# Designs tried in a protein design run: designed miniproteins, single chains, continued (4). Part 56

Each design is a single chain, and the fold is of that chain. pLDDT is the mean over its residues in the fold that is shown.

## One batch from the design tools (miniprotein)

Design m13937
Fold by ESMFold2-Fast:
Structure m13937 (fold): chain A 64 residues (1-64)
Amino acid sequence: EKFRELAEKYRKLAEDYLKQGKIDEAHYYRQLARVYERAYNDPSFTEEDLEKEIKAIEEAYKNN
């Protein structure tokens, strides 16, 4: 439920940033959307997996 809404929200944000030419921001939100899509579609994906994936994306974004 909540994960599906977050995935849709971040997917739309990625599209909006891409239209503005903000490629790095678009890529960041696209990756967040994919993680949340996996969270609601994959019953083997745990909340711990979710936290680790989000942290990795945030750290990658800060370093690029």
Scores: mean pLDDT 80

Design m13938
Fold by ESMFold2-Fast:
Structure m13938 (fold): chain A 100 residues (1-100)
Amino acid sequence: MLSEEEKEKLLEEAKKKLEEALKRIADQYNIPEEVLKKVLEIAIESLEKVAKETDPAKIREIKAEMEKRIDEIIKDPEVRELVKLMMGAAIQEVQNEIKK
């Protein structure tokens, strides 16, 4: 099992990678800065909650809440699904690494 310091470093790396990926999507699809800011807040909050959670049921609830919040702020179905996919992948990476 990873130390708390290693978990914190992993979480910060995951946050940085996800932020960079979401900023690239925002640039490509001309997403307004206010929308990008909300997406980044949702992404960071979701990763932090998942990193602290070991209950699979609660992790599913975190993912469901994340997806609902993204659905409310991104109205373009293509962009919405791409953002959800990237956020879901980041959550899965954090979960897989922290469980080691």
Scores: mean pLDDT 80

Design m13939
Fold by ESMFold2-Fast:
Structure m13939 (fold): chain A 76 residues (1-76)
Amino acid sequence: MLEEVKEAVERAAARVAAEYPDASAQDMLDAFIRETARELAAKGFSPEEAREALLALGFSRQTADRIAEEVARLLA
């Protein structure tokens, strides 16, 4: 579980760096949230599972909550 979430995070970060190299910090964070949520939703993670795993990986509560909300939106 944690390894799959870590891989999703690493893929999202790499994609954002490649596709948005000159974006503002806010735009990069928003893109990272969307890309991470998409990867996790595609793997079948629930919003709660995503949030818990992200917190375990050391993400802030704010970032973990925002990604979980986006996962919920994508699964609706």
Scores: mean pLDDT 83

Design m13940
Fold by ESMFold2-Fast:
Structure m13940 (fold): chain A 84 residues (1-84)
Amino acid sequence: PALDPAERERLLEMAALTVVLEGLDIEEILEKIKETFGEEEAKKFEELYEEFKGLERAELEERLARLEEELREARAARAAERAA
């Protein structure tokens, strides 16, 4: 099934933060995002990467942790709704 748009946006932001924090090859990851989500999402990812590479490591780590928590809560709420 297709990802929820809000979940997709969180995943793209988390991926961009991870690429910056881990020093990964952005070109390979951009190709994977383009293949999976399309060219528009790949462009959004590149814009997020450019923004995040200018931030301090501590700020990147805090933002990633926040997004991971938000994604976890959203997924848990969705699972609980389906369990009723």
Scores: mean pLDDT 76

Design m13941
Fold by ESMFold2-Fast:
Structure m13941 (fold): chain A 83 residues (1-83)
Amino acid sequence: KLDEKARSLMKNFETLVEYLQKLIDEAVKNKDVKKVEAGLRTLKRAIDAFLASIPEDSPLRPEAEAFAQKTLDEFEKKLKEVK
């Protein structure tokens, strides 16, 4: 039951990331640094909330942390591309 909840939370977070990626890609295309920065701030808050929601004993925690870090790195790379 806890593993199913963690998996559901991860899927919801992946969906949010997909939505934010589309917004950031549009902002990068338009060279809108402020929108890219706003998207990155939203992602950081979403990551904090997501990781706080994953049980400490969940076998998915390392995978969730790795996915969050990879996503953050990708968004920071796009910010550097626009600046």
Scores: mean pLDDT 80

Design m13942
Fold by ESMFold2-Fast:
Structure m13942 (fold): chain A 90 residues (1-90)
Amino acid sequence: SEHKIEALEAAIKEINEAIENKYSFEDIKILLERVSKLAKHFLNEDDYNKIEEIIKKTLEAIEKGDMEKAYEYLKELKKELEKALEEEKK
């Protein structure tokens, strides 16, 4: 759907901005909450479960103070959303 495409593109863009601009923990948490809701609404169960696992790992890395690992998980999150976007455009 058009709404799904727009939502996925917006999420991918914001994740890129978070990585490039080194978002604070607070801003990353808000971003991850939005991505979680988007994934639950638009993605199938398997893709949603993958997204939730990456979100969980990202939050755990931030809580441990491992921001480098948190950004690596954000890159992984972006890659999974890009795959979902490619499938929706087919």
Scores: mean pLDDT 86

Design m13943
Fold by ESMFold2-Fast:
Structure m13943 (fold): chain A 96 residues (1-96)
Amino acid sequence: AIEEVERAVEEAERAFREGDYERALRAIQHALDVIEAAIPTASAEELRRMLEALARLHRLAKEIQRRAPPDLRREASALMVRALDLAGRIQELLAA
């Protein structure tokens, strides 16, 4: 699962560099879906790596929100909120 998350982050960053915001947003969404599904069975080390991935995904979505056409900016904003929510859930698990 974590290797799939890391590949999706790299794909999102690549798509963003190419100016393909739609592909970047799809890759961010896929990474968030994989993280959410993996949380219940993840080790503490995997959860820490997921937090690193979530920080990168949130930063990327924020840059897309600033630069993309208006229709894609709304999608980017929703993914930013979701990334922060998942990060909060993981932080609670690591603090327990």
Scores: mean pLDDT 88

Design m13944
Fold by ESMFold2-Fast:
Structure m13944 (fold): chain A 100 residues (1-100)
Amino acid sequence: KEEILKKGQEALRNVAPEAIRNNNGEAVAKAEALRPALAAPSLEEMLAKLLEIEKVPLTVEEQLEELYEAGLEPEDLERIVEAAHEGLRRMEEVRAELAA
């Protein structure tokens, strides 16, 4: 399940900037839909937003339990949140470049 979060964040870090540059409306819309999750100040809020966006019928507590059972440490989960915030920052940098 950490693989899903990492893949989504890597896609946003690498693909969303290119999608914004190329005016790919569908890809941009998908990236913007993830913005509330990427901007969340905590892992719990990020997971809550992602579960809502993906329509996954799990609670944040259940998702965290599965991640811990997969062998993730709290530090690993904090790294995922940091990667999400970095992805959002990169999207804003590309948007600013295009607006300038």
Scores: mean pLDDT 64

Design m13945
Fold by ESMFold2-Fast:
Structure m13945 (fold): chain A 78 residues (1-78)
Amino acid sequence: SMEEIEENAEKLAATLPHAATRAFLEAAHRELGDDPATAPPGPYVDSLLRIFGFNPEDPRSPAEREAIRRALDRVLGR
């Protein structure tokens, strides 16, 4: 769910606030680009989905991709 995506992103940032974690989240944010609803899957977003307990091979809805982007914006302070 979108709420679950946002909660997991916040937990990741809170428990592992390392430079490597920030760089990883910034890479995932870059993969989603300015139109996350139509962005192709990439290795960083796929890794985030695995961390959240989702199968990255399952198609994600446009709304779920937008929720990931919003969560990343919040966590990254953008």
Scores: mean pLDDT 70

Design m13946
Fold by ESMFold2-Fast:
Structure m13946 (fold): chain A 65 residues (1-65)
Amino acid sequence: SAAELEAARAELERLVAETIAAVKAGDMEGARAALGQLADLTLEHKLHDLGVEGFRAYVAALEAA
């Protein structure tokens, strides 16, 4: 339903923010966990733009290390 998709998108936006925050804090284990949840939900709901944002944040952190 539209309401379920809206809720899923809000959860994905939260997971993107969580991944970025974990990366900035140096919590790479937390970043991987959030990114994993994000990947699972993006595949289920086909919200690939948010998945790409999370992956880009993770890669940028690895390149900065």
Scores: mean pLDDT 74

Design m13947
Fold by ESMFold2-Fast:
Structure m13947 (fold): chain A 85 residues (1-85)
Amino acid sequence: MAEEVRERARKAALELGFSETDAQRIADLVEKAVRAAQEGNKTEAARYSTAAALYAIGVGLDQGKPEAGARLAREVIRLVDEAEK
């Protein structure tokens, strides 16, 4: 499941116009969050999902597309939350 969630996060970033490099970075953080959640490490999962969301917001602001960054941040949080089920 972590690999599937990683790919969904990467695809979401690319669809919102983020670069492949930024999409990979966000996907890496999301995969770490999902793995931590599956291991029962909710604090680590929250840390990595927050880092991914903040990264998305920061890149969006830097590229002049804050709405895309905010949408990606919400999607990242949703994907990690769903994987905790």
Scores: mean pLDDT 84

Design m13948
Fold by ESMFold2-Fast:
Structure m13948 (fold): chain A 59 residues (1-59)
Amino acid sequence: SRLAEEAVRAARAGDAIATAKYVLEAKKSGIGDRTAEEAVRAAQKAGDALSAELARQLA
């Protein structure tokens, strides 16, 4: 999905807000959980602070 690709791209760029935005848009399409898992994994590779902020935005 384009939304999943954009979420992972934003996470790798260190943009937690953009990542959360794409994950929330994907949830409206019924694929949010998978997109959230992929984005969280990408954010974890980018850094703990980004991963924590993304988790907070998705809670």
Scores: mean pLDDT 73

Design m13949
Fold by ESMFold2-Fast:
Structure m13949 (fold): chain A 57 residues (1-57)
Amino acid sequence: MEAFEELDKYWEERIKDVPEERRQKALENWKKNRSRFPDTPELLERLKRIVEELKKE
């Protein structure tokens, strides 16, 4: 699961820009849901979208 390890790293780095209250919940959701995603490229696209939405608020 090297791909997931790298994606988790990216997620944790980017999510730090999100408010702490929401950041913790988002990280928990990410870890629970990452195995439900079919492919790494699609997962990365979803991650980028989620991060942008969380930062935007």
Scores: mean pLDDT 64

Design m13950
Fold by ESMFold2-Fast:
Structure m13950 (fold): chain A 96 residues (1-96)
Amino acid sequence: SLVEEVERAVREARELIERARSPEELLRRGEELLADLEDPYKVIVGAFLLAEAYRRGGPELRERVEELGRRLEEEGRERLEAIVAAHQAAVDAALA
């Protein structure tokens, strides 16, 4: 179940956050997880780690999180547009 996978990912993120020694560790682990945007589990865990890195970090770390976030938002937007286009093509084919 997608709900169970999301709940498991959120639990893992919380455990990693609680064990983290520094916001830099959270950013590093978040970047590693978000290298694979096709894995929803990694995306959820990584996003939570980046959010906590931002919350705990100084101005320099926050700038790094914002720069990574902008790149990931653009990559995610391009992927979503491709999914929407594929769905529209499937609907058009079904109505022909």
Scores: mean pLDDT 77

Design m13951
Fold by ESMFold2-Fast:
Structure m13951 (fold): chain A 66 residues (1-66)
Amino acid sequence: GDEAADRMAELGPEALRKAALNSKNQEHRDAALSVASAPGDAREFTARLVAREVGEKPLRDAIEAA
């Protein structure tokens, strides 16, 4: 849930940008890039929205690919 999204946001924009570049799926790439592009406080909120839309597993897979 929200806690997983917060943890993803805590990974930092660099890790999320790498995940976006390495993702095979455009949806996962767009999701990771959206979170990475958001500034600090907004990044946490954006990560929660993205996790709800695409699910935490897809976003985690994208981050792991980085």
Scores: mean pLDDT 64

Design m13952
Fold by ESMFold2-Fast:
Structure m13952 (fold): chain A 75 residues (1-75)
Amino acid sequence: EEVLKKAEELYEEAKKHEEIAKQIRNDTDRAVARLAGLTPEQVALVRAIGDHTVKKHEEKSKKLREEAEKLYAEA
């Protein structure tokens, strides 16, 4: 039961990071759309920053899911 509880907590944390990544994608898209007058280079920089942050959260989510799956398999 304790092992399953830890697996559930890791899975929920993974979901949270996935939702954050999705939100950052949406926020980056809106920012680019609303910042009329940016140069293509400035738009690329904004997207690169957004992409970097999304990737960080996606990698964290993947790691947490893998840890949760291992705990589920051991239970």
Scores: mean pLDDT 81

Design m13953
Fold by ESMFold2-Fast:
Structure m13953 (fold): chain A 91 residues (1-91)
Amino acid sequence: GSTLLKLNDKLKAIMQSVGETKDVLTEDDVLTYLGLYLTKNNLVRTDEDPNLIDLKGTPLGEMLGMDEIDGSDSTPFAEMLKKYATPLPAP
């Protein structure tokens, strides 16, 4: 099963912006809500570069330390989760 993550306040604020109020989410749930965040804020470019995600001036961009990311590369999000979420032990 997916790893349970205890969210840091910064990551929790992003989740809350898309209607998720839980402090503990699976890694898959966090990635799903990040996708909703990108869609809600219209951060995915489709006409110029379909893989480009523009994060400039966003709270998510500040957390990643990046203005743009490749939407086909999950590495920046995986590294962000290591900094802004704490894995919980298996039940």
Scores: mean pLDDT 75

Design m13954
Fold by ESMFold2-Fast:
Structure m13954 (fold): chain A 90 residues (1-90)
Amino acid sequence: MEIEKLFEESKEAARKGDIEGLRKKIKELQEAVRRSIRNPELAEGAVRGIEEYGKEAIKALEEGDIEGALKHVEEARESALHFLELDRRL
């Protein structure tokens, strides 16, 4: 699934300390979930979750905290998958 691939690429950018790569992947994730979720409220929630957890991941990387960045990327992934599952049940 495209979204899972983007999360793996986000984790790879974080492991390498690639702050700009991580920013790019977070934006690509926001676009991918917006296109994948049919319900407008769930789409907005999913995009917001990726944006907020993405900001936390980028901040962690800027502070040299790779493990913290990876944790926030995983939190974004769990949040996005939850919204996708809710959308599928509607």
Scores: mean pLDDT 86

Design m13955
Fold by ESMFold2-Fast:
Structure m13955 (fold): chain A 92 residues (1-92)
Amino acid sequence: KLDDIVELTLLQIELAITKKAVEKGDYESAIEAVKRLIERVKSLNIDPETKKKIIDALEKAREALENGDRETALQYLDEAGDIISKAAEKLE
């Protein structure tokens, strides 16, 4: 439980940093960060359905960033963050 909670907390921090990059217009760094987040989520030992939802949201955020769609990217990053936060709460 503790290791999973720590990893989810680190993902939340990295996601917040990624959102700041998007807000500053640094889409290249944000795309790289999203790709790293997807790989980290794939390695988590959490509910498979929750994992799929986080990955789906992150993939949509990456696609939006590649298209220069800032608003859609931030929306999907927020969605991923909400799912991660709820997953962390369940591990308490």
Scores: mean pLDDT 84

Design m13956
Fold by ESMFold2-Fast:
Parts: structure tokens; sequence; C-alpha cells
Structure m13956 (fold): chain A 100 residues (1-100)
């Protein structure tokens, strides 16, 4: 089942983020959800495919990079997405006010 596979992949990624990169459980869950939302917006991929690609990239990064550097990269990527989403929200709010 795609739902069972998605859950297993989320659990594996969450464990890796917590155990190897020092994320809290909440931070790891928030990162995974944000990653899926961002990737789904740009690619016609299933959540399973997105999560498989994320897991492979994280495992590969851990073979070649220090955990602290990987964590900084992920935190920077998260901030960039949050700032982009805030800009979209502000744009939508401005349009709504003009139509009122």
Amino acid sequence: SHMERERELKEKIKKLLMEKLGFSEEEAEEFIELYIETASATENKSNVEILEELLEELEKALETEEPEEIRRGLEKAKLAVELRDASVEERRRAHAELEA
C-alpha cells in the first residue's frame, strides 16, 4: 500500500534527522511535511517518490559531508521556503483587499 510505504519512509527519514542530524521530533516532522509540500508544488511526483529521493539524498550526504553542515543546509532551505510562502500569502492578501 502506498500509505504504508509513505509512513515507513517518513519514520526512516524522521529517525535519521533525529539520530544523525540532531533534529527534535517536532522539527523533523515539520521539515518532512514542508519538503513534501514544496516538491509536490514543482513536480508531478507521488509522496512516496519524493520521500525516497529525500532519503537517498540524506544518506548520500551523510557519506560525504559532516552532519553539522547537512543540518545547516536543511535549516537554510527551510527558511528560504518559509520566506517564499510568506511572500505568496502577502500577495494573496493584497489582492483580496483590492476586491473588497
Scores: mean pLDDT 77

Design m13957
Fold by ESMFold2-Fast:
Structure m13957 (fold): chain A 75 residues (1-75)
Amino acid sequence: MFELERRLVEELRRAGHDALAAAAEEVLAMLELYEEKGSLDAEEQARLKAALARLKAEASKIPEEELERIAERTE
């Protein structure tokens, strides 16, 4: 289940990091699809790769201290 990760997405949005939250939510959706289907086709894999690249890019714009603070609010 991805309840903890979904809570983290909500906290990211609350903190004003909407782009990072959107990328994280897309990654979670693709991971849920993978768990449900057991595999991702080439198009789905490309979407996951794009979402992960966006996640990394957005996360790199945010200080580690801020990300740590947001993570502390997730249970």
Scores: mean pLDDT 78

Design m13958
Fold by ESMFold2-Fast:
Structure m13958 (fold): chain A 68 residues (1-68)
Amino acid sequence: MPSEEELVEAFRAELAAMVAAGASEEEINAFTSRFVLEMHERGASEAVINEVLRLSLEALDRVRAARA
């Protein structure tokens, strides 16, 4: 089972790749929703879920800034 640190790092890396590839806000939201759902089903801690949501918001801000 991946550690909480490994899960957060994998999510961060994929978000960075998606932003670099020109992913839309809808694509970022869909990815985040699927990841959060999987983590909830696996019993991940609230701290991990909160960090994932924080990283998602930062990625959305980057996508919006690139469009502006």
Scores: mean pLDDT 80

Design m13959
Fold by ESMFold2-Fast:
Structure m13959 (fold): chain A 87 residues (1-87)
Amino acid sequence: MIEKIEELLKEFLELLEKEDVLTALEKTIQKARELNLPEALIKALEWLKEEVERSTLSEEEQRKSTKEFVISVTDSIIAELKRKEAA
């Protein structure tokens, strides 16, 4: 599970360099569903997509904030999974 989330993050970061923010998020959400990743991660990404669609930020600011959010949420979910494995 953790390895799949790390792979998703890597692919998302690569997509952000080549695609617009919204397209990168849509492709990442689709892959997360295909990999059966935690619902908390999928819901967080879907929420972020809606926030990007409503955002008045510049493309550069959206890219930066989206990158930071996705890194933070994946780190949080990985930490929770590690905690459950340690128990």
Scores: mean pLDDT 81

Design m13960
Fold by ESMFold2-Fast:
Structure m13960 (fold): chain A 95 residues (1-95)
Amino acid sequence: SLAAEIEAYLKKVKETLAEYKKNSSDKKNQVLLALAGPFVKASLAVANNDIETALEELDKLEEIAKELLEKGLLEEEEYEHILEQIEKIKEELKK
């Protein structure tokens, strides 16, 4: 069961990597990949009931979003929308 779930997950990762390789110059893929690291870490922290670490990783998403704006990979409106969504997520986690 667990081995089958891991195999299914790795197959999905393989398919996702093939899509990114095909579309390597895609601005959307570059942005989503840059945000993925802290998002995964925040998700793992929540799964371990570590809300403090989850909030710290969400703060890192704000830093990355600003870096993406400075690199011209985000428009100002997209950046502001990301910050608004991060704040809503933080509020939800704090309950």
Scores: mean pLDDT 81

Design m13961
Fold by ESMFold2-Fast:
Structure m13961 (fold): chain A 57 residues (1-57)
Amino acid sequence: GALHLRAAEHDNPEAVALARELLAAGGSQEEVARRVAETHGISFAGALAIVRAILDA
């Protein structure tokens, strides 16, 4: 939801921006989460939560 997305944007704005870009390019949730996790050094679960927050907003 929007509240989870705002928290993610505050804590890791570059990871959220990358997730938005990859989703806009047609990436799957799993592929986007994996790329964000690898690029920003966050857990796959954390990256997947960001992806889901964007899609739920």
Scores: mean pLDDT 80

Design m13962
Fold by ESMFold2-Fast:
Structure m13962 (fold): chain A 106 residues (1-106)
Amino acid sequence: SDELLKKAIEKLNKLIETVIEAEDAGRRYLQAVRSGNEEEAARLKARFDELVSEAKKLYEQLKKTIDELNKASPEYKEIANGLKKIADDIVKRLEEFRQRLEAELA
């Protein structure tokens, strides 16, 4: 279904944007901690945690849409697999970023 493909692409784009925003908030959080700005650090940590949670929700929704697309027609199988790989890679990138951020603050 072209409608399912459009929804999958829209959700993937939103996931990518959310991961980029999370990485920005995480970097700014690290800088605020290192500069001793406790108020800004708390605000940015809350924003980072919210964006990570949002990315997780978007990823779960996207996986469901990709699964529906894959089941809808054999012609979409290759596209569905490609979208899943991009989604998996971007979520892995965010998780690796989160682990590096936590290590820097340990």
Scores: mean pLDDT 90

Design m13963
Fold by ESMFold2-Fast:
Structure m13963 (fold): chain A 56 residues (1-56)
Amino acid sequence: MTVEELEASSREMRAIAGVHDILQGEPVEKVLNKYKISREDLERARRMMEELAAQS
């Protein structure tokens, strides 16, 4: 993996953790700051998790 691929994977994992924190009642702004992710990263992770849940 390249450094850029590792950074992208790290960001995705942080976004997934962020979605989990929001489901636990954490505010979006706190989650974005905590995981150092954008709202777009968070929205992408949420869509992926919803799609996986729909397949189950």
Scores: mean pLDDT 78

Design m13964
Fold by ESMFold2-Fast:
Structure m13964 (fold): chain A 60 residues (1-60)
Amino acid sequence: MISAEEANENVEEFYEKLVKSSVEEAKKEVEHLAKDKRIDSESGGAALQALYEREKKELE
């Protein structure tokens, strides 16, 4: 089930994004996006990081 494993990973990530935009899930996504694609620019990365920290802090 090699194809199923890859598809499952993709679907799982897609579902979290579609179902709910949680700070924890979003942070995990940004970490992957920044490392894999490095987001558009430094400003984008910094802004996203600050957004997550702010949201996380506000929730707690």
Scores: mean pLDDT 55

Design m13965
Fold by ESMFold2-Fast:
Structure m13965 (fold): chain A 61 residues (1-61)
Amino acid sequence: SAKEKAVDDLLLAIYHENPELTQEQVQELADLGREALAAGKSLEEVKALLNEKAREFIAQT
């Protein structure tokens, strides 16, 4: 779907912009994005959640 593709594109951008993220953190972001879409969240809500979680991971480093 268009939403799924948009989330995949967002995840790809996060992966490339944040090279300090571990493989496990990248997988957790992907899982979070899929769960949020399955729960009926909007693309804007999913984008906000993924960016927030990525910032949390970076802050822990």
Scores: mean pLDDT 79

Design m13966
Fold by ESMFold2-Fast:
Structure m13966 (fold): chain A 52 residues (1-52)
Amino acid sequence: SPEEEELLQQVYQTEYQNAYEAFRAIGFPEHLAEPMAQAIAEETVKGLRAQL
């Protein structure tokens, strides 16, 4: 549903930001932190979508 898609977009953005900040805090450079955070956010949304 449209409401579920909006929720998943919010989850993606939150997970991306959290993962990105965590990787950067550990010392990973931006060019590694960006794709790693994206992969984590994508996998989280994929898992949630399967439950909705």
Scores: mean pLDDT 87

Design m13967
Fold by ESMFold2-Fast:
Parts: C-alpha cells; sequence; structure tokens
Structure m13967 (fold): chain A 109 residues (1-109)
C-alpha cells in the first residue's frame, strides 16, 4: 500500500491511501474549538493544492466552521460521491474543558 501523509500541525494531518483511494482526516489534541477549526482549514488548503474534488474541499471547510457530526457525515458523503472512501476523526477541548470527539468512517472499497 502507498500512503501519503500531509501534516498541518503536531496534532493534525490528512493521509491518502492511493491503492484503496481512502482519505483519512485526523485532528487530535486540539486545546480549543478554534485550534481544531484552524487545523481543518489547513487540511482543506492542502487538499485544494493536491487537486482534490471541490465538493470534498468545501465539505472540509464547512466542517471547520460548524464542527458537528452532521458536517462530518457530509464530508464522508462528499468523498464517496467523488470516488473516495473517508475516515474522519476530530477531537478538541471545548470552552468548559470537556473533550469533544466526532468520528465517522466509510467502508474501504
Amino acid sequence: MTTRTYRVSAHAWVSLDEDTRHLHIVVRGARSREEAREALRKIADVLEQLGFPKEVIEAVRKLAEDLTPEAIQELVEAARKSGLTATVAVAYRDENGELRFYSADAPAA
């Protein structure tokens, strides 16, 4: 398997498995909601530079703004419609210091 990983911070990266066309988006250890948003915006910029479908890039940007389970499902569906499978995991501490964790995956092809 050929996996390419693009790190945007110590705690956030995107990986593409070129053999399975699987996209893995990870944000972990963000100290705040805004750090998670910034990491996701940087991931969207990387995907745009790599020539990913506009629908996938826009879904990542929407996730950066909303940080909701619904936005994660929209991202997984945008990837699927573009011929990719996706796993998304986002973890950050909210304003009350509580750990917020959102994840979704799609079956590998």
Scores: mean pLDDT 80

Design m13968
Fold by ESMFold2-Fast:
Structure m13968 (fold): chain A 95 residues (1-95)
Amino acid sequence: SLLEEVRELAEEAEKMLRDLKNGKISPDEAKQRAKELLERLEEIVEKNKDKLTPEQYQFIKNSIENAKKYIEDGDVENALRTILGLARALELLLE
């Protein structure tokens, strides 16, 4: 289900944040994985666009663009925090 996909993505982002803070993964590995999470999140959003209001869709698109900018700037922690926050917001909207 969409809810399960979003929950799994949030849990993965939360684990990566923890592993990054504890030095269990390198910043470069975290950056690559954050890009992969963003691509998955974009696919989920686009496939389910009809379930979102125009305002919700624009908020989501803006948050995705902010996460991309954080990744490009090398701020992987804030990119992952943005991805996690967006995934949790989507989880609440779908419940």
Scores: mean pLDDT 86

Design m13969
Fold by ESMFold2-Fast:
Structure m13969 (fold): chain A 85 residues (1-85)
Amino acid sequence: AAAEEMVKLIFRLIGEGVSQEELVRVAEEIAARIHAATGGEVEVEVHEDYAVITVEVPKEKAETAKEVAREVAEKHKGVRLEIEE
């Protein structure tokens, strides 16, 4: 029972010379890894040159979600990760 304070995180994944298909794969990998690490709710919305990953997690796991997202993004060339609230 997640009765703890929840936080909403928005990750913007920007494509810098990658295909939309590759952007989708990276966004889905980030979403899957965050869900596995935090148990949080994750939604992905894909546009032509960027994707938005919306995450709702317990406040204690917000840092874990951010670290996982950065790790996945760094693994892939031609994408840039921005975190906003």
Scores: mean pLDDT 82

Design m13970
Fold by ESMFold2-Fast:
Structure m13970 (fold): chain A 68 residues (1-68)
Amino acid sequence: GLAEELKKLLQERAEELALAYAEKEFPGAKLIGKEVTDTEVTLTFETEEGTYEVTVNLVTGEITIKKL
């Protein structure tokens, strides 16, 4: 239904935002993982300095970076 289409669009936009943010913060980082849920989009990147997760919260709009 329309609500499901809007949720999918929001998830896709959050993924694009997380990718753009990660490319800006970690130039040359390799994307090694992706998880999309109803509340969060998390991308995992491998860099020369270690592995990082970039999470976009779909409820609050906050972007969180965590070093693994």
Scores: mean pLDDT 78

Design m13971
Fold by ESMFold2-Fast:
Structure m13971 (fold): chain A 62 residues (1-62)
Amino acid sequence: MFRVGNVVRAVQDVTATQPGEMSLKKGEQALVTHVVDEKWLAVQSLATGEIRLIPASALQLV
């Protein structure tokens, strides 16, 4: 579903629960930098430039 280079949007507020995870507010956009597995993506926040892990289920393609 997702691939490197996709711009994605958070469909809900996401709170990081562990080190290395990203928090995003609903509607915030990020760039997919790596597809880890079916559950996890590494994304770069377009607001902060940070690269961290986020659940794929919380994101949609823009």
Scores: mean pLDDT 81

Design m13972
Fold by ESMFold2-Fast:
Structure m13972 (fold): chain A 87 residues (1-87)
Amino acid sequence: PIPLSSLQRYLAFLEELLAVVEEAKRNQWSQEELEARLREIYRRHFPGLPEEVIEALARQEAAQPLDELIARLRRAIEHLRSLIAAV
């Protein structure tokens, strides 16, 4: 089984990621601005990831259509909250 603390940590990460992507959509951020903010989020939530991996992940996420990313994140958060409630 996945530890509850690990699920809660991942939920916090997804919630922060969703908030930033929603802000990027509202404020019409450039892909570069979103990518920079995503690098900060990955670096904070996953200390110890190599910088090149953080850069690749942020670039990949920032390149996605924002509406699809928001919808995907909302579904993931809902699913994860259900899993946490079941523990």
Scores: mean pLDDT 83

